# Designed miniproteins, single chains, continued (3), part 4

Each design is a single chain, and the fold is of that chain. pLDDT is the mean over its residues in the fold that is shown.

## One batch from the design tools (miniprotein)

Design m8112
Fold by ESMFold2-Fast:
Structure m8112 (fold): chain A 67 residues (1-67)
Amino acid sequence: MKETLRENGDLYVKIGDDYEKKGDYEKASTYYNQASKLYEDAGDTVSSKKAKDKSIELKKKDKIKKS
């Protein structure tokens, strides 16, 4: 169960990276936020924190793009 949650987190990070490359920071941020939750549920606090920080960074980029 926990390992599957972590694998799903890794998948969401990959999807988030793809959206970031596309310039879709809003979707990228959403996928990183979901990855953070999956890592947290898996007990992977380090990966959860990294994904959350990236989600916040992408959300800031989205605001700059819309300004």
Scores: mean pLDDT 81

Design m8113
Fold by ESMFold2-Fast:
Structure m8113 (fold): chain A 55 residues (1-55)
Amino acid sequence: SADEEKMKEQAEAALELMKHMSPEEQERAIRELLRYASTVSEEAREYVERLIKEM
């Protein structure tokens, strides 16, 4: 869906920014991103979890 596609793009952009953040900022950003993805769909949540594992 369009919402899932937009979320995935935002997640990828957020992960790129997180590479330059402190560990504390990364943890907060990851929690917020996963929470947001969960409101979109289960598939979106799994996608974000996969991206985080590849950081």
Scores: mean pLDDT 79

Design m8114
Fold by ESMFold2-Fast:
Structure m8114 (fold): chain A 62 residues (1-62)
Amino acid sequence: SRAEVERLMAEIRELGKKLVETQQKIEELKDTDPEAANKAREEYQKLLRELGALSERIAAVP
């Protein structure tokens, strides 16, 4: 349905914001706290997987 697509698009926009914030966090931490930077990189990869799953869900909406 259109409402379902609109909801999924909103979720994708929120994930996009989180990706930008996480990338900024990595840049801030990479030289001062490598362990925290690596944890942020793990979060970034998780967000990318979630984005991929949402994109597949949109493609599957009738």
Scores: mean pLDDT 83

Design m8115
Fold by ESMFold2-Fast:
Structure m8115 (fold): chain A 71 residues (1-71)
Amino acid sequence: MKLSEKELEEEVSLSLARMSLASGVANGLSPEEIRELAEKTIELLKDKLSPETLEEIERFREEAVREVEAR
C-alpha cells in the first residue's frame, strides 16, 4: 500500500482534527470552545483538504458539540 503525499496529508489532518475534538470533549470544553476549535481547524485546512474530508470534520464537530451539550 502507498499513499500519495496529498492523501497522507489529508489522512493526517483528519486524524489530528478528530483527536483534537475528542480531546476537547474529554477535557470538558464548552460547546462554544468546541465550535471555535473545529471552525479554526476547518479554516486552516480548507485549501489543503478535499470537500469530502472537510465534510467529515464538520460531522465530527456536530457530534462533539452534541456530546458536550448532552454531557
Scores: mean pLDDT 75

Design m8116
Fold by ESMFold2-Fast:
Structure m8116 (fold): chain A 76 residues (1-76)
Amino acid sequence: LPEELKKEIEELRERLKKIVEEGKEKGMDEEYLKKKRKEVEELLEQTTKVPGNVPVLELLERAKEIIRELEEKVKS
């Protein structure tokens, strides 16, 4: 993976960690949070298995969408 994509993956992991923690503090369903965390982690792990920019960017976009959904639910 390019260094810039590795940095983006680490940033997404930090965002996921923070939003899951905020969701727990707000009393969101822990099973829902666990499921969404697993989905994002699996997408990010798949980036190490698929070479090239297009497949990795698609995986990152999907991960970002799930994180955004979590952020919106935490703030609603």
Scores: mean pLDDT 77

Design m8117
Fold by ESMFold2-Fast:
Structure m8117 (fold): chain A 77 residues (1-77)
Amino acid sequence: MKKDIIERLEESLDRMIANLKKLGVLTDEDVAKMRQDFEQLKKMLDAGKIDEAKQAVDQLEQWAAQVEAQLKALEEA
């Protein structure tokens, strides 16, 4: 269970970073901040704040899906 949440978080973060790099909007500072937020979520899971971590993962997945939708719209335009 905990491993699955971490895997989902890592995949969503990597996918979002890759998509934002395609858009040319990511700086090295933005990537560092995203990686820092990921480390904070892992610490929340280790502290037993699973519900809070799950909410953050769900939000990240929604954000990643929104970025993918924007990329698709730009490619179709």
Scores: mean pLDDT 71

Design m8118
Fold by ESMFold2-Fast:
Structure m8118 (fold): chain A 72 residues (1-72)
Amino acid sequence: DLEREVEYAVYRMAGFVAEKAGDYELAAKYYEKAVEARGGKDAEALERLAEALEKAGDLERAEEYRKKAEEL
């Protein structure tokens, strides 16, 4: 579990840095890995992923992940 928490922290930070750089496709990729590290049950990571996907123009996947976050 500690290994997964380290993976989550690293990917979340990488996604944040990519997002600040305006690279929303890369941000979405890293946030997706952060979501995977916590088994898809982290509402904050799902919301971040959805927002990054929306900014990248992937509206379909953004809506899917936003709904998953709201169901938690």
Scores: mean pLDDT 82

Design m8119
Fold by ESMFold2-Fast:
Structure m8119 (fold): chain A 66 residues (1-66)
Amino acid sequence: SSMRERIDELAAKARAAIEARDSKAALEALTQLGEEIQRAREEGDEETVEYGRRKAAELFALMRAL
């Protein structure tokens, strides 16, 4: 699904920004990731919502570990 591809793009962008300590880029990518998850929820695509939530959880865990 194109929404899953977008979630993957945004998660990769957020991860790179977090690892680079670029707080502005990280916040932007995480915000866009949240918006994409919300779009999937509005469309009733629960599998994509769960996928996005797992990606977000991985990113927040990375932020806590760094």
Scores: mean pLDDT 87

Design m8120
Fold by ESMFold2-Fast:
Structure m8120 (fold): chain A 85 residues (1-85)
Amino acid sequence: SELEKKAEEYEKKGEEAEKAGDYLKAAEYYFRAALLYKKAGKGEKAAEALRKAGEALQKYLESQGKPEEAAKAKEYYEKQAEEAE
């Protein structure tokens, strides 16, 4: 579907941002991919993208000296991923 194809494009952009060390941008792209996968009815792919978003956001927040917020962000996205499955 068009939505799934668009989700794949955002997932690739997330991977590119992650390779560049831009974890905030990676989290944003992975989250956008997850929303599109959910709309496309692809729960497992949405869950995977949500977990990647949470991991990227955790790395970003740790880089900002916010380890407690990083742990909470990862927990939140893991719960969202479980619900998307």
Scores: mean pLDDT 90

Design m8121
Fold by ESMFold2-Fast:
Structure m8121 (fold): chain A 50 residues (1-50)
Amino acid sequence: DELLKKLEKELEELAKENGFKNIQEMIDYLEKNEDEELRKKITEIHNKYS
């Protein structure tokens, strides 16, 4: 739970830095658009907490 909350916090910050209102909007964007740099940043955050 603690690690999951930190993961969600960093993903929320990444979303806001990239102009999204929340994590879900960022995910919806990535479903429709190929953005390798953004996907890499998300993967790096996941790896930090895995």
Scores: mean pLDDT 82

Design m8122
Fold by ESMFold2-Fast:
Structure m8122 (fold): chain A 60 residues (1-60)
Amino acid sequence: SAEKIEAVVLAALAEAEEILGPLSQEERARLTEIARKVAEENPEASVEELARKAVELFLE
């Protein structure tokens, strides 16, 4: 499910930028790693749920 992982990454980046404004390259890379790991560990969850969880882990 490479397409699903990519969707989670894109959704997480969009959500984080809505909250924090433009992300640095380092912040984008870190959130991308978190989002990919969350998506790989929870293949049954929705893209929206996984993106939200990734952003929560990134911010907290």
Scores: mean pLDDT 84

Design m8123
Fold by ESMFold2-Fast:
Structure m8123 (fold): chain A 90 residues (1-90)
Amino acid sequence: SVVEAIVKGLEELRALLRKHKVPEEILSLMDKGLEEIRKLTDPEQAYEAFKKTLSEVMQLMYENKTPQEVIDEFQSLATRILSEIEELLE
């Protein structure tokens, strides 16, 4: 399932951010995204919600002055997950 792949991907991204001890505000935003996406059954809506959550998390990481190394690691993992989801949507 596309939704299951997105949920797994977000959980992996959340674990990465928790490992780097990012502020609870960022982890809370990811948790809200996870809760919203888990309720979705339409793959396209889930994918759009996923991209929105990634964008919001990225913005909040910059606002909180998250180290660039952590942002780069997050972006690298997110790009891999996005590619996997796009293949499932084809």
Scores: mean pLDDT 86

Design m8124
Fold by ESMFold2-Fast:
Structure m8124 (fold): chain A 61 residues (1-61)
Amino acid sequence: AAVPTLSAEQEAAIARAYEAGRLATAEGQEAVARELGLSAAQAGMAAGALAAAGRIAAGDV
């Protein structure tokens, strides 16, 4: 869990949305935030943190 303020379900949903490219646009960020009860800014920040953690882990293998 890269973002301690999110539940495991919210983190998984954000990770899936990021992989699907939904978080690349403001509209996609708003839709994901609405689905999870988060602000669009929180969804964007969480996606960035999860992506950074994933890239570091993948690069360190």
Scores: mean pLDDT 65

Design m8125
Fold by ESMFold2-Fast:
Structure m8125 (fold): chain A 65 residues (1-65)
Amino acid sequence: EAHNNLGAALLDSGRLDEAIAEYREAIRLKPNFAEAHNNLAAALARSGRLKEAGEEAREAIRLRA
């Protein structure tokens, strides 16, 4: 959760690449962490990486279903 929380703070600061890196680390430590997948999708969408954002959003939905 520390990496997920740091990613959220970085995203709020507009530091998109650093936020993406922290969310990916949160997922590496907890692959079924739906919130981290959802947050990664938001960061990817803000950086214009819409296809990757859609893939991560779908994974977050799958993990919560």
Scores: mean pLDDT 84

Design m8126
Fold by ESMFold2-Fast:
Structure m8126 (fold): chain A 80 residues (1-80)
Amino acid sequence: DTIYDLVMTVLRTGDPNSMRRLMLSMGMSQQQADDFINQTRSMNPMGQVLSMIGYMRSQGRLSDDQYNQVRSAIQDYISS
């Protein structure tokens, strides 16, 4: 699945496994992904996606392609 498809699945379902797959596709380790999911358990799916982007940007690990795919998925989800 593309980052776009994974973001759409997370936003529609809130499934932790889809969130984990998204984070791995963004270059996070399995441990980092599990720690993030545990820390953000009380957030809604949109909050989790936005928090992930903020974290990756703070680490200097967010590419333009990754950001554009996430942004496009969020825009399409809101427009639906």
Scores: mean pLDDT 85

Design m8127
Fold by ESMFold2-Fast:
Structure m8127 (fold): chain A 56 residues (1-56)
Amino acid sequence: MVDELKRELEKRFGPDAAEEAGRQYEEARELAERLGGLGVEIEIVDGRPVASAVLP
């Protein structure tokens, strides 16, 4: 996860939520890379950032 994105998430949702989102982002990135996906998407669901892989 890029440092700038992590800092923005930490400011908005706090360090625990940013840590969780960062972990989800790395997992989604690995999945997208493995499956030839288009990258990673971050969506705000119920006030929490959720990262998912964008697949073709």
Scores: mean pLDDT 72

Design m8128
Fold by ESMFold2-Fast:
Structure m8128 (fold): chain A 62 residues (1-62)
Amino acid sequence: TRERLEEELRYLEEKLAKAKTPEEAKQIADQARFLAEMARLSGDEELAERAEELAKKAEQLA
């Protein structure tokens, strides 16, 4: 559901804020990209865009 995907996005945002290594940031970026795809399949383009922004931010830290 949208609520589950939004909870996952929030969880990844918090994990990224606490990430200590490039490897952790890379894992979060991969998970955020997957979440963006799930959101798109669910028809939630806003959530997909938010997840893509998180992935871009995480990739910059990796």
Scores: mean pLDDT 82

Design m8129
Fold by ESMFold2-Fast:
Structure m8129 (fold): chain A 86 residues (1-86)
Amino acid sequence: KLEEALRRLERLIEEARRRGAELGLLAAEAALRAVRLLLEGGSQLEIEIEEGLARLYLGVAKLIGDEESARLAEEALRILEEALAA
């Protein structure tokens, strides 16, 4: 359900924007790009780079104590992992 993953990530991006959760927004945008690459038949390396970026933003959010961005980034990665397993 790649279309469902895209819709979930788009909603998560809008939530991050409303909340001003910049690292969460960056993570959700990276996850969205990874799902789009998967849908379009992009390279595995490009998908792994976007996943790595989302994980990096999560790590930074946790390091600086941005709990809201960390929560949003964890949800974005969960959606991406579900999409990659499908």
Scores: mean pLDDT 88

Design m8130
Fold by ESMFold2-Fast:
Structure m8130 (fold): chain A 76 residues (1-76)
Amino acid sequence: MENRKKAVDLLRKAKEAYENGQYEEAIKLFEEAAKLDPRLKPVAYKLIADSYEKLGQTEKAEQYRKEAEKVIKELE
C-alpha cells in the first residue's frame, strides 16, 4: 500500500523534473518509482529513455525504449 503511494508521488515529481529540464533527476525518480511499483515500468522507462535522449546518451535511451516495449507487451 505505502509503496504504491510513494511510487505515484515519485512519478509525479519525476514528471515535473522532466518538464523543467532536470533530466538526470527525472531519471533517478522514474527508476525509483518503477522499483516501488513495477506497474509503472512502461511509463517510467519511456520517460527515462526520453530523458537520456535529451542528455545525448542515445545508447541508454535505446536500451530503455526496448525495455519499455518489452514490459508493454507483457501487460497486454
Scores: mean pLDDT 82

Design m8131
Fold by ESMFold2-Fast:
Structure m8131 (fold): chain A 55 residues (1-55)
Amino acid sequence: SRAVVVARPGDIVTVAEVAEMTGLSRRSASTLLRREEARGALEHVPGRGYRVRAP
């Protein structure tokens, strides 16, 4: 990837995908996704990853 993330509402993103797209380590990508979940931008989906929420 080119560190460009074009995620739309309803998309499922994984830690590995975000790490590849952003150039972050998996640990940093996991931290980023958890922060986005905490602010309501993502919903954790057990066994699948994180669903992008509508604004």
Scores: mean pLDDT 72

Design m8132
Fold by ESMFold2-Fast:
Structure m8132 (fold): chain A 58 residues (1-58)
Amino acid sequence: MTKEEKRKKLLEYFEKNNYSPEAREAGLKAVDKGMSFEEALEVAEKVNKRIELKKKYE
């Protein structure tokens, strides 16, 4: 899978699941660093969860 294909799949996933802008950016940066789609998605999920917790308590 190319970097472009990974980015496209991540953006489609983020759109369907209403990921935060911060999570989207983190996932795309992970792909740019050469991470797999699965690794980049895990990075984005961790960031998204952190942002959701912040909104809940702030």
Scores: mean pLDDT 80

Design m8133
Fold by ESMFold2-Fast:
Structure m8133 (fold): chain A 82 residues (1-82)
Amino acid sequence: SGEEFWKELKEKFEELIKEADELIKNKAEKEKLEEIIKELEELKKLLELILETVAPEEKKEELKKMIEELEKKIKQLKEEIE
């Protein structure tokens, strides 16, 4: 169902944010930070595509917030790499 799709998408978002936070907290090696950045950038690209094409009006605000959170986390991770 459509609700299952949105649930899975949100769960993937939450898992990646949690993983990124843990890598930052533990001062992970540059290679691991670069890997999670790629995963976050791919998810952001997917969410932007969904927002532009198939997202129902009711989900657009939540998607925009998720995209903004991904952008913030990517920026934070890139600053951690220096």
Scores: mean pLDDT 85

Design m8134
Fold by ESMFold2-Fast:
Structure m8134 (fold): chain A 58 residues (1-58)
Amino acid sequence: ADPEKALELKNLGNDLKDQGKLEEAAEAYKKALEADPDFLEARNSLVVVLNQLGKPEF
């Protein structure tokens, strides 16, 4: 696990989501979970973004 990298990727996902880049935001959150699988905030954000894209499963 890499918690610092996971946090940076979550922050990138948040920035992309704020820009309306939902698919790119979802990819950033997925990469955050690859770095730290127990990162609940990234998981919750991914679910929200995937639901907005009409893709509720990851």
Scores: mean pLDDT 80

Design m8135
Fold by ESMFold2-Fast:
Structure m8135 (fold): chain A 56 residues (1-56)
Amino acid sequence: SPEEYEKEARRAIAAGDPQAAATAVGKSLLEKGYTPEQVAAAIDAARREAEANRAA
């Protein structure tokens, strides 16, 4: 479900895992019917946030 993917995305971001964060965000937004452009932007944002958390 979108809610389970959102939960996984938040966990992956906090853990500093950009690949897991990108995958979970993408699945959540695709299930919600967002456009490819919106999905790509959200994936990029989640990846950057996870990378920042990894570097900290």
Scores: mean pLDDT 81

Design m8136
Fold by ESMFold2-Fast:
Structure m8136 (fold): chain A 79 residues (1-79)
Amino acid sequence: DKKVKEAKKLLEKAKKALDAGDYETAIKLASKAYELAKDVDPKLAAEALGVMSGALSALGDWEKSEQYRQEAEQLRQQA
């Protein structure tokens, strides 16, 4: 389960960046976690999209934030 393990580590770092107000780093790390998780762990992929949505909202990109929020909800229904 190499992809899930790596995605969890990246997501933990992304959440710390989000908490620190480093929204660009949070998006980069969460995006990498999403790419690793999207085909193997829908719940983890949804969590990564949630971090990206939160960071985009904080940056004022409401359109992309809402898009990722909806994608995360759809993935949660698959888990």
Scores: mean pLDDT 85

Design m8137
Fold by ESMFold2-Fast:
Structure m8137 (fold): chain A 59 residues (1-59)
Amino acid sequence: GELYRAVQVVPQTSPDDLALRPGEVVEKLAEVDENRWLVRSLVTGRVGLVPKSALEPLP
């Protein structure tokens, strides 16, 4: 899938959220709404929702 890197701290605010630290790489799985994506952490293998504004595309 498409790979992205976290550019900011993402806290886990709800059980469906994925907490991320800056520099963590995630794989995009789905677009859930206009602001949030379902992603998988390549570090932990966990799946959850993150704001797309917290991510930058990897080349």
Scores: mean pLDDT 83

Design m8138
Fold by ESMFold2-Fast:
Structure m8138 (fold): chain A 108 residues (1-108)
Amino acid sequence: DEELELLDEAYEFLLEAAYELGASPLLLMALGRAYEELRRRIEAGEEIERPSEEELKELSEELKEILKKAIELAEENNEDKEKIEKIKLYIERMVVLAERILRELQAA
């Protein structure tokens, strides 16, 4: 239950960041699909590993800006360091998943 609540909070910060930065409907859809996939993995009892620095470096500039803004929002709205670290983990993983989903959708 707590892990899914942290995921939902992480997704809300990502959506807020995406809306503030004027993300396209396609990018918003990719973020939604990333959220659904990560929720499925957590519900299946899978351990969510933090993305590598290399995975984060390979993000598009738009997704890097959204990631940065979402983390800022998470840190501003939470006082618990352990809770912040979990939210950041879920934000980072959803952004990496969204990047891959976008590449698949744009592959013509």
Scores: mean pLDDT 85

Design m8139
Fold by ESMFold2-Fast:
Structure m8139 (fold): chain A 90 residues (1-90)
Amino acid sequence: SLVEEFKRIAELVVRLAREAGVDPQTLAEIERKLKEAIDAVEKGDFETAVRYLDEAIDLLARASRGASFEQEVNLAVAMIALATMKVALS
């Protein structure tokens, strides 16, 4: 199901962000945005889901500033995964 696929992508994103050394506060904000996006998908509110995905992408993009090359690659993969989910919801 779309919700199950979204949950797998969210888990991947959180893992990549954690491995990239994103601070615990920002990581918690990303997790919250992804949970809100999943809730919106379950309710059929794709517009709200896309908004929360954009907010999560913005948090990942900010975390990439000043990151090492390896950290930046992991954050880029996480952002691409969320951008792909946005396309699927369009």
Scores: mean pLDDT 88

Design m8140
Fold by ESMFold2-Fast:
Structure m8140 (fold): chain A 78 residues (1-78)
Amino acid sequence: DEEKLKIIEEGAAKMKKLAEENNDKKTAEYAEKAIEAAKEGDLEKAKEYFLLAAKEAVKNENFDVVNEALNTQKKLEE
């Protein structure tokens, strides 16, 4: 699904930027892997890394990234 891949790529890019601004290196690394998987057309892998980035952001109380993850998830469910 090309549209879902694009949504994950755009959402993960925003999550990566916010994670880097907050010095959350591990969340940024997972977000980058989600972007890479989305660019390769691997929807399952992109979703897995997107979820890992969101979970890591929750652990680190990085609520800006969590909010962006929730916005991205809402678009994926439409």
Scores: mean pLDDT 86

Design m8141
Fold by ESMFold2-Fast:
Structure m8141 (fold): chain A 84 residues (1-84)
Amino acid sequence: SELEKALEYLEKAGKAYEAGDYEKALEYLDKAARYAEKAAAAGDEEARRALATALFARGQIYLEKFGDKEKAAEDFAKAEAAAA
């Protein structure tokens, strides 16, 4: 399912982050968010939580590892909306 793919990419993102590969972590978080958005659009509440998780994690990496405040702010806002 789309949710299962989102969760797999979240796990891959976490492993990339632990390895210090922040660019790869962002790539996996992008994929996780896209799959989670598709599942959430179909009414999956678990997918909304997965989406919020992916967006918060991506925002944190943009802010803390890349200094990209604008992308971080956008992702944090989207994550809060998904979590509501």
Scores: mean pLDDT 89

Design m8142
Fold by ESMFold2-Fast:
Structure m8142 (fold): chain A 68 residues (1-68)
Amino acid sequence: SVAEQLERAAEFLESVPGFEVTRNEDGSIVARTKGPVTRLIATALRLIGDFPGLEVRVRGDEIVVRPR
């Protein structure tokens, strides 16, 4: 289910060093990093590949994950 994909995406992001992960009541997930943009982009691309039911967006220093 989409809810299971969101939970697995959050668990994955929490496992990546240097990310601060926030789970919102609307089901969206925000992951912020102070690391290099290359790490941010690589992490976002992995999410896009692994979770096709989720929308993944990069905004500044944040990855935003939400249901499609």
Scores: mean pLDDT 82

Design m8143
Fold by ESMFold2-Fast:
Structure m8143 (fold): chain A 86 residues (1-86)
Amino acid sequence: MTVVIVASNLSEEQRQELLDYAESLREKGHEVEIEEDGDTLTITIKNLSVEEETGIVLRAIGLGLDGADVKITFDGDTTHIEITFP
């Protein structure tokens, strides 16, 4: 399953925390691609565990509650789920 996170309207601290999280997943051996386009941060991650996918959802909820705009797409062989926060 591929997870795509699109985040905008991030504070400097929120952007850094999200980048640090993406790097932590890369250090665990996941395929992670990071793209910055102006105020939008796109992170694409492959081969996450269910626990790591849950962690991404919780992080996105936290960012959305703090005023960021976050969209998460879960794309697998038979599953396509889009979640938008706030």
Scores: mean pLDDT 77

Design m8144
Fold by ESMFold2-Fast:
Structure m8144 (fold): chain A 60 residues (1-60)
Amino acid sequence: MQRGLEALAAGDEEGAIKAFEEAIKEDPNDALAWLLLGQLLDSLGRHEEAEEYYKKAEEL
């Protein structure tokens, strides 16, 4: 998660996606990682994908 936040601050969107995906793989119950990945996808115009990640975060 920290790596994903640092990538976002640097404007590295692909790096941020990868870091949050790795965080979810390490801890699939990390609701914050699901939420942050959803927010990133939403900011990239991938609203439908973001909605699915938001639902996952809400259910955890």
Scores: mean pLDDT 77

Design m8145
Fold by ESMFold2-Fast:
Structure m8145 (fold): chain A 56 residues (1-56)
Amino acid sequence: SLGEEAARRAAEAAGAVGGEAAGLTALHQLKQSYEEFGDEGAVEAAERALARVAAL
């Protein structure tokens, strides 16, 4: 989904500047924001992005 692609891109951009830890932090913050907005689909997309980044 577009939400998953946006989360992945944000993590990659943050990782390029601050390293992998910054990328993971950005994804966790995005997931929290999506939870606050009540967008379950976006939360699932962020969780999938986190799982993929963690697997690398």
Scores: mean pLDDT 67

Design m8146
Fold by ESMFold2-Fast:
Structure m8146 (fold): chain A 71 residues (1-71)
Amino acid sequence: SALDHPEVQALLREAAALLDKLPPEKVPEGIGEVLNAIGGAIEASLKGKPVEEAVAAAKEAVEKLKALAAA
């Protein structure tokens, strides 16, 4: 499945590490980004979409979490 893909798992691990570094007030927004990435990966898997769509969703979550940490 898309969730078992090494690239998706690596990006989700990076997102989790970034989420752990967020201030408490930014955690709800950070959780939303992680859930969005997981949702994208599940949708791609269920619809037989290319793994690249799940990778793109996870990468977008990582970039948004980096932006939250930098602000």
Scores: mean pLDDT 76

Design m8148
Fold by ESMFold2-Fast:
Structure m8148 (fold): chain A 55 residues (1-55)
Amino acid sequence: MDEILRGIGRLLRAMGDVLDAELAGDAEALAAAEAALARAREELEAAAARFDAAQ
């Protein structure tokens, strides 16, 4: 449960970073934020799968 909540928090922060970078027009920040978003999504999916498997 805590893993999923932390995963959601990371995903929301990464989404915010992507939007901020797009609004600023910062291509380097955008690339970094997109990579962080992809990683956060993957980690959240893994945490959700582990939680579901433990049921």
Scores: mean pLDDT 80

Design m8149
Fold by ESMFold2-Fast:
Structure m8149 (fold): chain A 60 residues (1-60)
Amino acid sequence: MSLLEEQAGSLHVMAATIALKMGDREEAARHYRLAADHYAAAGPAFAAEAEALRAEAEAL
């Protein structure tokens, strides 16, 4: 369990949301990919969240 990776993932999701509100889809996609990487590093319990965030980035 890595609380630091989980927190980093959450911060990148927030950054992606802000980027989307600013119309910056490229920056939002980057932050969703970073969030997915951090959630994947946090452990198997976050695997579903990581996959969902990767899909979100690919949709942008």
Scores: mean pLDDT 85

